# Designs tried in a protein design run: designed miniproteins, single chains, continued (5). Part 96

Each design is a single chain, and the fold is of that chain. pLDDT is the mean over its residues in the fold that is shown.

## One batch from the design tools (miniprotein)

Design m19335
Fold by ESMFold2-Fast:
Structure m19335 (fold): chain A 94 residues (1-94)
Amino acid sequence: MEKLSAEEVAKRVEEAMKKIIELAREAGASEEVLKKMEELGKKIVEAAKKGDIEALNKALLELLKTAESAGLPPEVLSKIIGLVLRILGDALEL
């Protein structure tokens, strides 16, 4: 399968994070939750660019805990989990 460059991985991760934040916003997440998700998104993108899998895993886990604690609908949580798995898959292709 094709090898992804660090720049391509970062771009895919950024696009996935934008979609995660939009899904949370549409589901009625509070501004505090959205801000925390945006801060975590920056950490996730930076970790992916560096190939820091430990930092990436920690930030993604905190993102999932933030989404779960926000009381988002199961359908939205399922979509967010799918995007998180995509981020992990893309980062592991580095």
Scores: mean pLDDT 80

Design m19336
Fold by ESMFold2-Fast:
Structure m19336 (fold): chain A 70 residues (1-70)
Amino acid sequence: NAAEILEKAADELEKLGETDVAGAFRNASKAFREGDTVTAASYLTAAGILATVSSPEVREIVRKAIKEVD
């Protein structure tokens, strides 16, 4: 479920050209599927930081996805 939420958000972010943020979410998704919650949390933190310098739309996608997974 967490992994699916992050993959869907990554697909939306890629459509907006935000490949770095999308990559962080895909890496977090993979970590969740592997049961590595520490690595997943690290990638979610990285995605949050990257989103701070992005558009309001990107920040909202990232905020919602992180809140839904948390």
Scores: mean pLDDT 85

Design m19337
Fold by ESMFold2-Fast:
Structure m19337 (fold): chain A 76 residues (1-76)
Amino acid sequence: SMEEEKQRLLEAFRRLADGYLAELEADPSATPEQIAEFRRLYEEGLEKLEKATSVEEAQRIIDEFLARMDELRAAA
């Protein structure tokens, strides 16, 4: 079902974001501001993903937020 697929995407997003956050928190060159911005992106991504009404919309949200997270990680 759409809800089951959306739930799988949500779980995949959480796993990736949690791993990225752990890496960022372990990085001695990462600033508190970068970590705070990552946490903000994670929270915003979860909120938007929860409100998604289709699997296609959920995938677009994940792609957008993972790209933004990658940009922030590259800046650290």
Scores: mean pLDDT 82

Design m19338
Fold by ESMFold2-Fast:
Structure m19338 (fold): chain A 91 residues (1-91)
Amino acid sequence: TEEVKEKALELLEKWLEELEKLEEMAKKTPAAAAEVLAAAEEAKKVLEEAKERIEKAESEEEVKEIMRETVARVSAIMRAARAAYEEMLAA
């Protein structure tokens, strides 16, 4: 359980780093920046919540369920933000 928790937390930290890179890219395109930055902030909150839930998890099954739910939530947020950003770049 501890090993699975550590791996999950490492993945969440890696995704937080990727969000920081996305924020940097968004700031270079001011018209789209607000929407992307708001989405990144929401995604970061979801990831921080997931880290807390993983720390409290008692089994590998719980960790996997939390990660599955977290991936789905973050993916949905970031997909919407990416679509908005791509539309801005295409315009």
Scores: mean pLDDT 78

Design m19339
Fold by ESMFold2-Fast:
Structure m19339 (fold): chain A 67 residues (1-67)
Amino acid sequence: MEELVKTIVESEDEEERRKAVEELGKLATSNEAERALMEALFAKDKEQREKAVKEALKEIEKGKVEH
């Protein structure tokens, strides 16, 4: 998961970023996580991509952390 996050933030290759977003999307079980991934996919700025992908990762992990 962290490697996918790194690719979305750091990669200058649009195709690599799109692939990483699709892979994270398979783990996204909520509308909030999916929305954050979409924001990361369409963000032009590296800082904006980092913020959006961190939000998506947080939502994905929130869904997996149970009692």
Scores: mean pLDDT 74

Design m19340
Fold by ESMFold2-Fast:
Structure m19340 (fold): chain A 122 residues (1-122)
Amino acid sequence: RPPPPTSDPSRPPTHSEELDLFLNEVLQALEDHPVAEPFLSMVDESTLPDYYDIVPDPMSLGTIRARVENGTYQSLEEVVEDVEQMFDNYLKYNPKGSPLYAQAEELRKLYEEGLEKIKEKL
């Protein structure tokens, strides 16, 4: 179904359109990717007690989804900051050449491609 046409072009576009595009086109694609499992939830400190000492600002796809859905983000830029923080945390904690490091790089590439598509639609 095509989206309903706005009959009033003088109204400023609602900020939620950028976040809806991110949720449907980028975040969903990241969550559905085979390598996304470690990113879906926060790292359990009982299994990795040193994680929060190395990563002061923990982030997950689940946290990002919750923040998009509850209206925490005011702009696409704020979502981008949290997604980049998540990847930076993962690349910082895991050594270069590890499978988890490679998975973070693969997922980040998918994210960057999806973000570019959204920016072309806006």
Scores: mean pLDDT 74

Design m19341
Fold by ESMFold2-Fast:
Structure m19341 (fold): chain A 83 residues (1-83)
Amino acid sequence: PASQEAADEHVPKIAEELGIEVPPPDWSAEEKNAYLLRQEAERAEKQGQTLVAEAARLYLEGVLRGDPALLERAEELAREAVR
């Protein structure tokens, strides 16, 4: 379970450090965490790290849908990306 207090404190700082737009302060912890994963996927894709970007997108979909098959596929792509 995500901590709302931790997300409210850390997500804006991480977004500023990464140079991405800070998400709205009224978002849930889950929404703020999903936003960071989405932004990381976009950044990886723009940098030509296609396996990293795809892994991040599948992690986000797996978390939002509660789908373990998507999470497993994301782990496979992440392992390929770090070879």
Scores: mean pLDDT 71

Design m19342
Fold by ESMFold2-Fast:
Structure m19342 (fold): chain A 134 residues (1-134)
Amino acid sequence: KVDELLIKNVADLIKRLFGLPEEEAREVAKTIVELYKLFDKMKEAAKAGDVETLREYGEKILELVRKAIETFSPAQLQFLHLFLNLMILEAKKLAEESTDPEIKAVLEQFIKDLESLRDEIVARIRAELAKYLA
């Protein structure tokens, strides 16, 4: 598995599910693959009890999501929204399984930050659609 093959497969899925043009689907796929890799490293840091690395990868995920919110079309944001819901569910499970209070606190803050960004995505989609519903 090379990154380009994974990006291609995710882009093909996005095209089939959401009908996005190839360039827009590839842009989303690149972001999703990067988020997936960062989240996997975040999960490994949590299991290792590495609070500093956990926080670092959490911040990188949040920064990448903020950039996507600024640059993505409403159609691209719909797929990002779906993926964020899945990440939030996995992060909640990871927090519940953690016995380290500091790891748990970092994960709980990360979940709150992701939920806030998810709300921004919903608000942006709603604002765009409202312009065309009148």
Scores: mean pLDDT 86

Design m19343
Fold by ESMFold2-Fast:
Structure m19343 (fold): chain A 74 residues (1-74)
Amino acid sequence: MEVKVSVEADVDSAKPGEVVTLKVTVTAGDESAVIEVPAVAEEYSETTVKASVTVPLDDGSNSKTFSVVVPRKK
């Protein structure tokens, strides 16, 4: 099953190891959900931030950790 993820975040001026709030739209098959989740910022570049997000799957007993790349406001 293909999972599509779209992320928006205010990561401007955050530092590695800081918590940023991501607005994540997750589409799995014909289902979609908008989730606001705290993510830990891991790596910073001039234009992007790589962050780790843990998202519960369908029944809450299964979770998956994603690394997501979020564009910075510069």
Scores: mean pLDDT 66

Design m19344
Fold by ESMFold2-Fast:
Structure m19344 (fold): chain A 74 residues (1-74)
Amino acid sequence: SSELEKVEKEIKKILDTIKKLEEENVPKDYLILVIRMAIQELRKKYEESKDEEVKKALEEAIKELERRLQEIEA
């Protein structure tokens, strides 16, 4: 669906942005803030969506970001 494709592109942009920040060696606290903000935005979209495929894509992206956050905070 067009909505799923849009969400997948947005998720890719978020993940690509975080990867670029990691490569640029930004301060750890700034990286944590960016990831937390991304998780919050994706959670809001998850709660507002009624599309099961969109919700699944968002859930998987949230889990990946939460995993990365744990690695950075460890």
Scores: mean pLDDT 86

Design m19345
Fold by ESMFold2-Fast:
Structure m19345 (fold): chain A 80 residues (1-80)
Amino acid sequence: RPPSPAQLLFDSFDKDKDGKLSLEEFRALLKSVGLNLSDEELEKLFKEYDKDGDGKISMEEFMDLVSSNDKLLNYVISLK
């Protein structure tokens, strides 16, 4: 079964292949969709969605972000 567009995007930036995004991987992903956040904005957003407090974003936390951000949602929906 092929992964969803959101999973493909997530996996493309998961360099460690641990099923989670580090802060730097998350930054790279957001820049790829045109979300050029400052370091302070990125840190605030990352902490908001890092529900586990482990310093990484899971796929589930990433989906919460996608559903809450119109630019990221539109990018994910447009993937074929």
Scores: mean pLDDT 74

Design m19346
Fold by ESMFold2-Fast:
Structure m19346 (fold): chain A 103 residues (1-103)
Amino acid sequence: SLEKEIEESMVVISAAVMKASGKPVIDPKFVEKLLKAASKDPKLAKFTIDSIEEMLKKSEYASPSSLEETIKILRDSLPSLDESSQKKAEKLIELLEKRKKKV
């Protein structure tokens, strides 16, 4: 199905980015594109948030500005997400804020 094709593409892209950079980095603009796609289809919201969470566990943001931009993107997306996805996004925001403080 198209959904499985999109899911596979997202996994492949995430893996390719992690390999290509040597040190895994996540572009905040990539996160924004994923969340915008999910917002058009609420069914994809959970998958997108779960994918971002996995990427954050496997990657580190190198700069405070990248962390701040990603936090802003997540906050801006909260009203478009269902309750379950909002809670996951809020936990991701908390994790990113802790990394920004280096605690």
Scores: mean pLDDT 64

Design m19347
Fold by ESMFold2-Fast:
Structure m19347 (fold): chain A 100 residues (1-100)
Amino acid sequence: MKEEIEKLKKEASELLKEIAEDPNNEEVREKMKEVAKKLIELSTELLKKDPKNPEAWHILLQSKGLIKGLELLDIDDEEEREKRAKEVMEELEKELKEKL
């Protein structure tokens, strides 16, 4: 499980770089969504075994943030995208403060 999480985290980092270079690449976006979903599943399994595992909470919240970030790329209006991005960041900061 831990080795699988580390592999997925590395893949996520590489995909983030590709998204930064071409944010309209649907194949890269879909791969990122799949990686994030797997990280959510694995971190949830870790939390079932140890509900107070800070590493598992960190992975879960980061992976949820990645999915929300990808949803922002589907917003064509730059002003709406900026407003939504601020809301996502505030929500993630609040969850991190409550769990860490």
Scores: mean pLDDT 75

Design m19348
Fold by ESMFold2-Fast:
Structure m19348 (fold): chain A 89 residues (1-89)
Amino acid sequence: STRLAMVVLRVEGSEEEALRAGEEAVRRLKEIPGVVSVQGPTLSVSGPVDGLWELVIGLEVEPSLDLERVEEVAASVPGVVRARVLVEP
């Protein structure tokens, strides 16, 4: 069985720069062993909130995957100011 998770990214800059950062995050997340599938990135906002764009990336992951590793990989993407991982119970 797998678990569903979401990565929420906050990114500075233009909408185009935010989408590029999201695309790079998807690329890097796909390389993590235990990530089964990746969906997105999708903008969750129609304009920047407090100067930051928010994007969501959907993940299907193995239950044993260390989600701190997922957060670290997402946060390492240039332009990403904050990254959070949310999991379904």
Scores: mean pLDDT 86

Design m19349
Fold by ESMFold2-Fast:
Structure m19349 (fold): chain A 69 residues (1-69)
Amino acid sequence: MNPFVEKFYDEHKEELKEIAEYYFGKKVSDELIRLAVEKAFDKYGPGAIATSVVLKEAKKLLEKGITKE
């Protein structure tokens, strides 16, 4: 796992989870948020990562039915 993904996830996971649950209207797992951070980094890299980008990827994962492996 990328160290930038781990750092961003650890620093922002509770905030991301709370915002995602509020806007999506349903519970999200810690694993979903972690996957969303990974997907954001894979697509945009560390210089372009932001809470909004991670939430966009989390919404896509949730819509695909990917809640946990």
Scores: mean pLDDT 72

Design m19350
Fold by ESMFold2-Fast:
Structure m19350 (fold): chain A 67 residues (1-67)
Amino acid sequence: GSQENAREALLKVENDVLRQLIHSFVHDAAQRLHLLQTLETNKEQLVQDLLQSSDPSVQSLLKLASS
């Protein structure tokens, strides 16, 4: 699918679900804190950061969130 379709799908996911997925998949404490703070302050930026990430943990999160 296109990056645009993935972005729109992720923006529609509830913040509580995204928060739980970040806690479940992102085990690096500094990265997890950064992503959680970005979710609360700028959800569009979080979605952009997730889609641009090369981290395998983030890729696993994206696969579940977009399916």
Scores: mean pLDDT 80

Design m19351
Fold by ESMFold2-Fast:
Structure m19351 (fold): chain A 96 residues (1-96)
Amino acid sequence: SHVLTTARITLDPAAKPSLETAKAAAEKAEKAARQVPGVHSARVEVDEKDTRVFGALILAEDEAAARAALDAIVKALESTPGVGKVASVDAQFVAT
């Protein structure tokens, strides 16, 4: 069975990326998550109303792969110039 993961990722309050920067960061994070072994699909999107907030949807073979994908997303976001640090990740893991 697979694990479906939904996550809300919030940047530090000091972070204020432009929408363009946030969209580029989300695309980079999505690609990074898709490269994690055991990830079948991943999508990362910025909230266009609050560029500090990102949503992630991950389908993985197990929770370990889903957690590795979330780590890859955080690292990709934080490594993008103009984004800053991730303050919190609120994730739900559902066996399918």
Scores: mean pLDDT 89

Design m19352
Fold by ESMFold2-Fast:
Structure m19352 (fold): chain A 60 residues (1-60)
Amino acid sequence: MSRKVAQAVGRALLAVGDGLDSGEVKQGQIKAFEILLDFAKEAGDTDEAAKLQAKLAALK
C-alpha cells in the first residue's frame, strides 16, 4: 500500500473536519475528493478514480 494514498486519505479527513458547517463541509468534501482523485489517477486505479468523480459530481 502506498504511503501517499494513506496521506491523501488523512488530508481528505482533515479537509472535511475543518469545516463542520454545511456549506464548509461541502467545499471540504469537494477538495478532499479532488485530492483522492489525483492519487487514484497517479496509482492507475481507474475504478477508484471513477467513483471519486461520481462523488464530486453528486456534491456539485
Scores: mean pLDDT 69

Design m19353
Fold by ESMFold2-Fast:
Structure m19353 (fold): chain A 66 residues (1-66)
Amino acid sequence: SLEQFAQQLLEAYSAHLSSLFDPDTAQELLKQLQQRLQQALQEGSSRDEILKVLMDHVREADDLLQ
């Protein structure tokens, strides 16, 4: 299901954030992605649209490291 797909993305991203950021920053970034994914699911977004939400969020977080 799309809900399971979004949950798997959140778990993978949480592990990734824990390797790069302090716990407070990682928690805030994870919360932001979770909220965006929940909104996308409620709006009936496709799997490709959900992936785009993740990719846009990842780019924003990557810019914080540069």
Scores: mean pLDDT 80

Design m19354
Fold by ESMFold2-Fast:
Structure m19354 (fold): chain A 83 residues (1-83)
Amino acid sequence: SIDAQTAALRAQLAAAEKLVKENAENIPPEVLLRMLTLLAVAGSEVHLVETSPSMPEDLKQKNLAAAQADIDTVNALLEQARA
């Protein structure tokens, strides 16, 4: 369900934000800014779905897929920063 997907994405966002915060001192400033920007965009995409019950289902799915892609990008950048 959409509600289950938004809940899962909120949990992933919280986890990614925590990891970025815990590793902030070891991340180059440019990469950190990119990570924070992607997390903010992902959060906005999830929030738009949560606050727009009249939005067509296909557009809800597209916004949630975009949020997932943004979170995945941050997780990949975190892995690269640790290498």
Scores: mean pLDDT 89

Design m19355
Fold by ESMFold2-Fast:
Structure m19355 (fold): chain A 82 residues (1-82)
Amino acid sequence: MAEEGRRIAARLEAAIRGLEAEFDRLLAEDAPLSAFRTLLRGVDRGIAVARKAQEQLGAEELTEPIARLEALRARLEEVLKR
């Protein structure tokens, strides 16, 4: 279980870096709010999948990746409040 949790955490961390890079790109390009809403849906889905994996595996290694997704979600919500 711990090894599988670490493998999933590593893959999730790579995906999170991609989502964070996309958020920065959308900000730099002054993208429409619809693009930020699309990214937010992706982040919400990522959180749901990661929490499901954490529940099934008991993997505490997923706690930090989930927190990073939640932080990105909060940043996206702030942009959408403009």
Scores: mean pLDDT 81

Design m19356
Fold by ESMFold2-Fast:
Formats: C-alpha cells, sequence, structure tokens
Structure m19356 (fold): chain A 55 residues (1-55)
C-alpha cells in the first residue's frame, strides 16, 4: 500500500538507513496494516524513531 511505503520510506530517511534496507523493509511489510507496521518499527528501531513520524 502507498501509505505503508511512505511510512517506511520516511522512517528510513529520518534514521539514515541505507536505501537497500528501506526497500527490503517495504517488501517485507507489503500488505501489513499500518498498526502492525508501527508496532514492528517500534520494536526494531525504538519508540523515539517512530515518534519522529508523528504528524
Amino acid sequence: SLESEALVQDLGNRLELPQAQVQALIQQLKGWDKDNIQTYLITRFGEKAVQALQK
């Protein structure tokens, strides 16, 4: 989904992740709902990283 891809791309940019890792995450999380993506990202990258994505 476009929203999920945008979320992962924005997080990757803010955390300065390699583009290859960002693309791998987009593929891994393809079809996941937004809440599950957020939980995964909090678990893997820490709560502060996800807070950077707050609108």
Scores: mean pLDDT 73

Design m19357
Fold by ESMFold2-Fast:
Structure m19357 (fold): chain A 100 residues (1-100)
Amino acid sequence: SHMEEDIAKLNAAVETTLAEATALVEAGDVEGAVNTVRTMIGLMAHEFKLPEEVREELREILAEMERRVRAETDPAAVKALIEETLARAREIMVEALRAR
């Protein structure tokens, strides 16, 4: 089904984004890692034509990630925050896709 195909595409995008963002954090490019996460979530929300209420929820999660990452100096903790953010965003997007 289109829903299963969209969920599979989302899962692949999350895995790729986590790997890329992790590599950027390890290279000292925390801003690049945050931008990679934001770009992927924005692209997926647009492609899946998610409702504005879901997009607002995703924007709030991204804003929380950016605030928490700015307060964090440990690269391992930054990676954990990115992983947590991607997992939360994935859950929200999967729920929205299943609600179609």
Scores: mean pLDDT 90

Design m19358
Fold by ESMFold2-Fast:
Structure m19358 (fold): chain A 93 residues (1-93)
Amino acid sequence: RSELLRRVRELIAAKDYEGVLELAREADPSTLGSIEMAAWLAGAPKELIREISLIALDKVTEEDLEKMAKERGIPLETVKKLYERRKENIEKM
């Protein structure tokens, strides 16, 4: 994890944004939040942060949505609608 975040910072410093996106595509959903934060702190442009966020949303599974619904005590259909709206809002950034 720490080596991955260091590599994200090095890629941002080199302006190798495609390298950051490749790491995001290979990362698990829990690691993606850390990659996004590391990129933000390293001064990544909004466009790169947006692309990382879209990759994170595309990796969300039905099981992830069910877990979120159960943990928050809200209906699964409501969680699915929030997910779709979040994706639409990020795409419009």
Scores: mean pLDDT 76

Design m19359
Fold by ESMFold2-Fast:
Structure m19359 (fold): chain A 56 residues (1-56)
Amino acid sequence: GMYDELGKKYNIPVIIVRMYDELVKTFSDEEVQELIETSTGGIRDLLKELLEERKK
């Protein structure tokens, strides 16, 4: 599923991917952007991809 694919792509545990997906669904675009700006590495890239998928 999407979480398994994202977890493999960014080397992040599936549980953490699911946690961030639920967080992105709960917060505004501006709040998610703040999280992106304060994060690094694979988590930043994951957050960007989750935000873009939500906007589609």
Scores: mean pLDDT 81

Design m19360
Fold by ESMFold2-Fast:
Structure m19360 (fold): chain A 74 residues (1-74)
Amino acid sequence: MEPTLTQWEIIRVVSQLALEGDYKLAQGVLDAHKEWLSDELYEKLKSIIDNKDFETAKKLLEESQEKIEEARKK
C-alpha cells in the first residue's frame, strides 16, 4: 500500500507540526483531511500525535519530503 501524493503531503504537514510540538494543530490538520487518508494511515498519524513520537514523526517527515520531491520531478 503506497500512499498517494496527496497522502504524502498530509503526512508531511502533520509530521512537521508534531516535530514543532504543535500537536493540537497537527490533530486539526489530520481531522480536516481524514477523507483523503486510509483508516490505517489516519491511526498511524494519530498515534504519533497522541504518543508525542518525535522519532517516528521525524522519519515520516523525511520520507514524505523525499517521496513528494520524487513524484514532482517525474
Scores: mean pLDDT 80

Design m19361
Fold by ESMFold2-Fast:
Structure m19361 (fold): chain A 93 residues (1-93)
Amino acid sequence: MAAEEAEKLKAEAERYINAARLAVEGAKQSLAAGDVKGAEALVENAQKSIDEARKKIEELERLDAELGQKMREELKVVEKDVEEAKAAVEAAK
């Protein structure tokens, strides 16, 4: 049913958002240790997680527009963190 599908999409989106957050934190730690290549790989993983979260949120918005919009706001915060991490990796090259 639509409500059950919305809950599944929300849970999957949250998992990808959390994976992106963890990858960003790992990238910051790698940069602090001087491992630019490791940080770059973690930023790429964070971006992949964001791309997957975005797909889940787009589907969620079709079933529950309010819940989808709330998840989009959370995704935008993490997207900003990933872009800042990308900029830090590029500056370290």
Scores: mean pLDDT 86

Design m19362
Fold by ESMFold2-Fast:
Structure m19362 (fold): chain A 61 residues (1-61)
Amino acid sequence: SLPLPTREQLRAAVAAHLTPEQQANFERAYDVLVEEFGEEEARRVLLWILQQHYPALAAAL
């Protein structure tokens, strides 16, 4: 299986491909998920969300 993207890789992809509003939404979602589940699970959930809503960006990770 492919390794889970790092926070920095997710941020870089989002910054390169999404609008400033979408980037802000990503950061808010990340902070909430980290608080609830921790960093590794937050990255898994966010990757899944990106796969659902922006599959072309997710495929680049």
Scores: mean pLDDT 81

Design m19363
Fold by ESMFold2-Fast:
Structure m19363 (fold): chain A 68 residues (1-68)
Amino acid sequence: MIPSLTQEEFEEALIEAANEFLKEHGSDKVVESVEEVQALFRTLSEAERGEFIRLLTEKMEEIRAAKE
């Protein structure tokens, strides 16, 4: 089954995951675009990238649940 996420919803999930990651790590930064998320992701360690991917998965699931 194809996930009922639009491209826009996926981009929202990326931005939300990045902002949650930054909050959990005490960064005080806010990202507003996919390009900023990509820039952040490139600076992360392997372990931090794994954490980000888990947060992204959670945000994608939240968006799907909100549509129900």
Scores: mean pLDDT 77

Design m19364
Fold by ESMFold2-Fast:
Structure m19364 (fold): chain A 61 residues (1-61)
Amino acid sequence: GLREKLEAYLEEKGIKTLDPIQVLDFAKQMNLPREVEARLVEAAIERGSLDLEQIMEIVES
């Protein structure tokens, strides 16, 4: 599922959190809805980065 793909993305990049550019890249790769992409990017800008649980919470909302 999406969680497994996000875990793989983090592992491949050697990162634990995604910055706004990385969040946008992941959302585009996963073909997430535009509204979900926008919420993820906005949250990443506000927080500086998002971890796996924060991303999943936003996607599942």
Scores: mean pLDDT 87

Design m19365
Fold by ESMFold2-Fast:
Structure m19365 (fold): chain A 98 residues (1-98)
Amino acid sequence: ELKETLQAIVDLAREAAELAREAGKGNPEARKQLYIKLVAMGVLLAAADILGLPKEKVDQLREELSRAGKAMDEGNYEETARELQRLADLAEKVLKEV
C-alpha cells in the first residue's frame, strides 16, 4: 500500500512536469490536466501519511508540491516543471527507504 502510493506520486509528478512544459507553450488542456494531477498528488500524500510515512517525509513532499502549486498560480510553468521533477526525485528516494 505505502510503496504503491509513493510510486503513484512519482509517476504523477513526472507526468505533471511534462504537462507543465506543455502548459508553458500555451496549451489550456495541459494546464487543466496539470491542476488535476496536483490535486491528486495532494490526496495521495494524505494517504501516505495515513499509511505510516513519517511526518518529516510527508512534510518534505508537501513542501515541494506547495512550491509547484505556487509557481503554477504565478504562471511560471518552467519553475512548476522543475519543482515537480524535484518532487518526483524526492518521492523516489523515500520509496527506496520503505
Scores: mean pLDDT 89

Design m19366
Fold by ESMFold2-Fast:
Structure m19366 (fold): chain A 71 residues (1-71)
Amino acid sequence: DEIEEGILLISEGAIIASAPEEHKAEVRRIIDEARAGKISPEQAAAELSKLPGFEDVSFAKKTFERIQEFR
């Protein structure tokens, strides 16, 4: 619903904001692929963990799981 969509947008924004400037486009791509169902939440979290600033991907993984649930 609209409330859940708003929460997901805020969570996605927080993930992007956590990325270094040079990696924000890559992070957005990972989020877009997760939203499209092209990659699993586990795969999305694994790809994020390769990037600086994402040593702890627990929040991001939970966000990707929510995206899959409401996809």
Scores: mean pLDDT 75

Design m19367
Fold by ESMFold2-Fast:
Structure m19367 (fold): chain A 96 residues (1-96)
Amino acid sequence: SELEELEEELEKLLGELGKLLATAPEELQQKVFEVLRKIQEESAKIFEKLPEEEAEKESLKLAIKAFEEIKPHLPKEMQEVVDKIIELLEKIRELL
């Protein structure tokens, strides 16, 4: 399905971001890991409060906003990967 193809592409882009982070300065790695941790914590709270379908949409919206907020603090190469991640998250949200 189109959703499965987008999810697979998202996994590949997250892998690319992970590779760039592995070679990045420790301070930058910590900033990105903190953002990802906050996404995980807030998503968990959303899934506790809302029905699964509504929780999925709200958690995607949260992830998009978090990536948009961290983007200006990243090197250009990481910004390009984050832009693609945001675009895929928006497409996944539209299909839900």
Scores: mean pLDDT 83

Design m19368
Fold by ESMFold2-Fast:
Structure m19368 (fold): chain A 77 residues (1-77)
Amino acid sequence: SAMEREAILIEASLTALRMLTNLYIKQKDIEGAREVLERAKKLLEENRDKLTPEQLAEMEEEIAEMERRIEEAEAKL
């Protein structure tokens, strides 16, 4: 269904943004990593109503982990 396809695309998009954030961190591009994190937060907020409570909790934890990794990387610069 369209709703199921949207949920899959949201999950795939967040996974891609998480991977991109990790790549920017490895390159020491903290500004780039922060921009990707903001895109991930916006994606989740714009699509909260299309996700189950369980999916929301998992994605919020993934975003929190991205933010922690950026802060740790910035502290090492």
Scores: mean pLDDT 84

Design m19369
Fold by ESMFold2-Fast:
Structure m19369 (fold): chain A 63 residues (1-63)
Amino acid sequence: DDKIKEEKKKKLDEANESIKKLTDEGNKLLKKGKENPEDRDLYESGVKSLEQTGKDKRKKAEE
């Protein structure tokens, strides 16, 4: 029981670390969008793509 819980926690921790990196990249893109309003749609599309990747990683880790 404890070993299965430990393996599941490890997968969740790894997914959370990956999601954190994606969040950091998204924050960089949001900042770029503020600095370059003409390219805002491009940067916002990038953020949405990273958010979707993070959601997919979380779902897989929770399964």
Scores: mean pLDDT 78

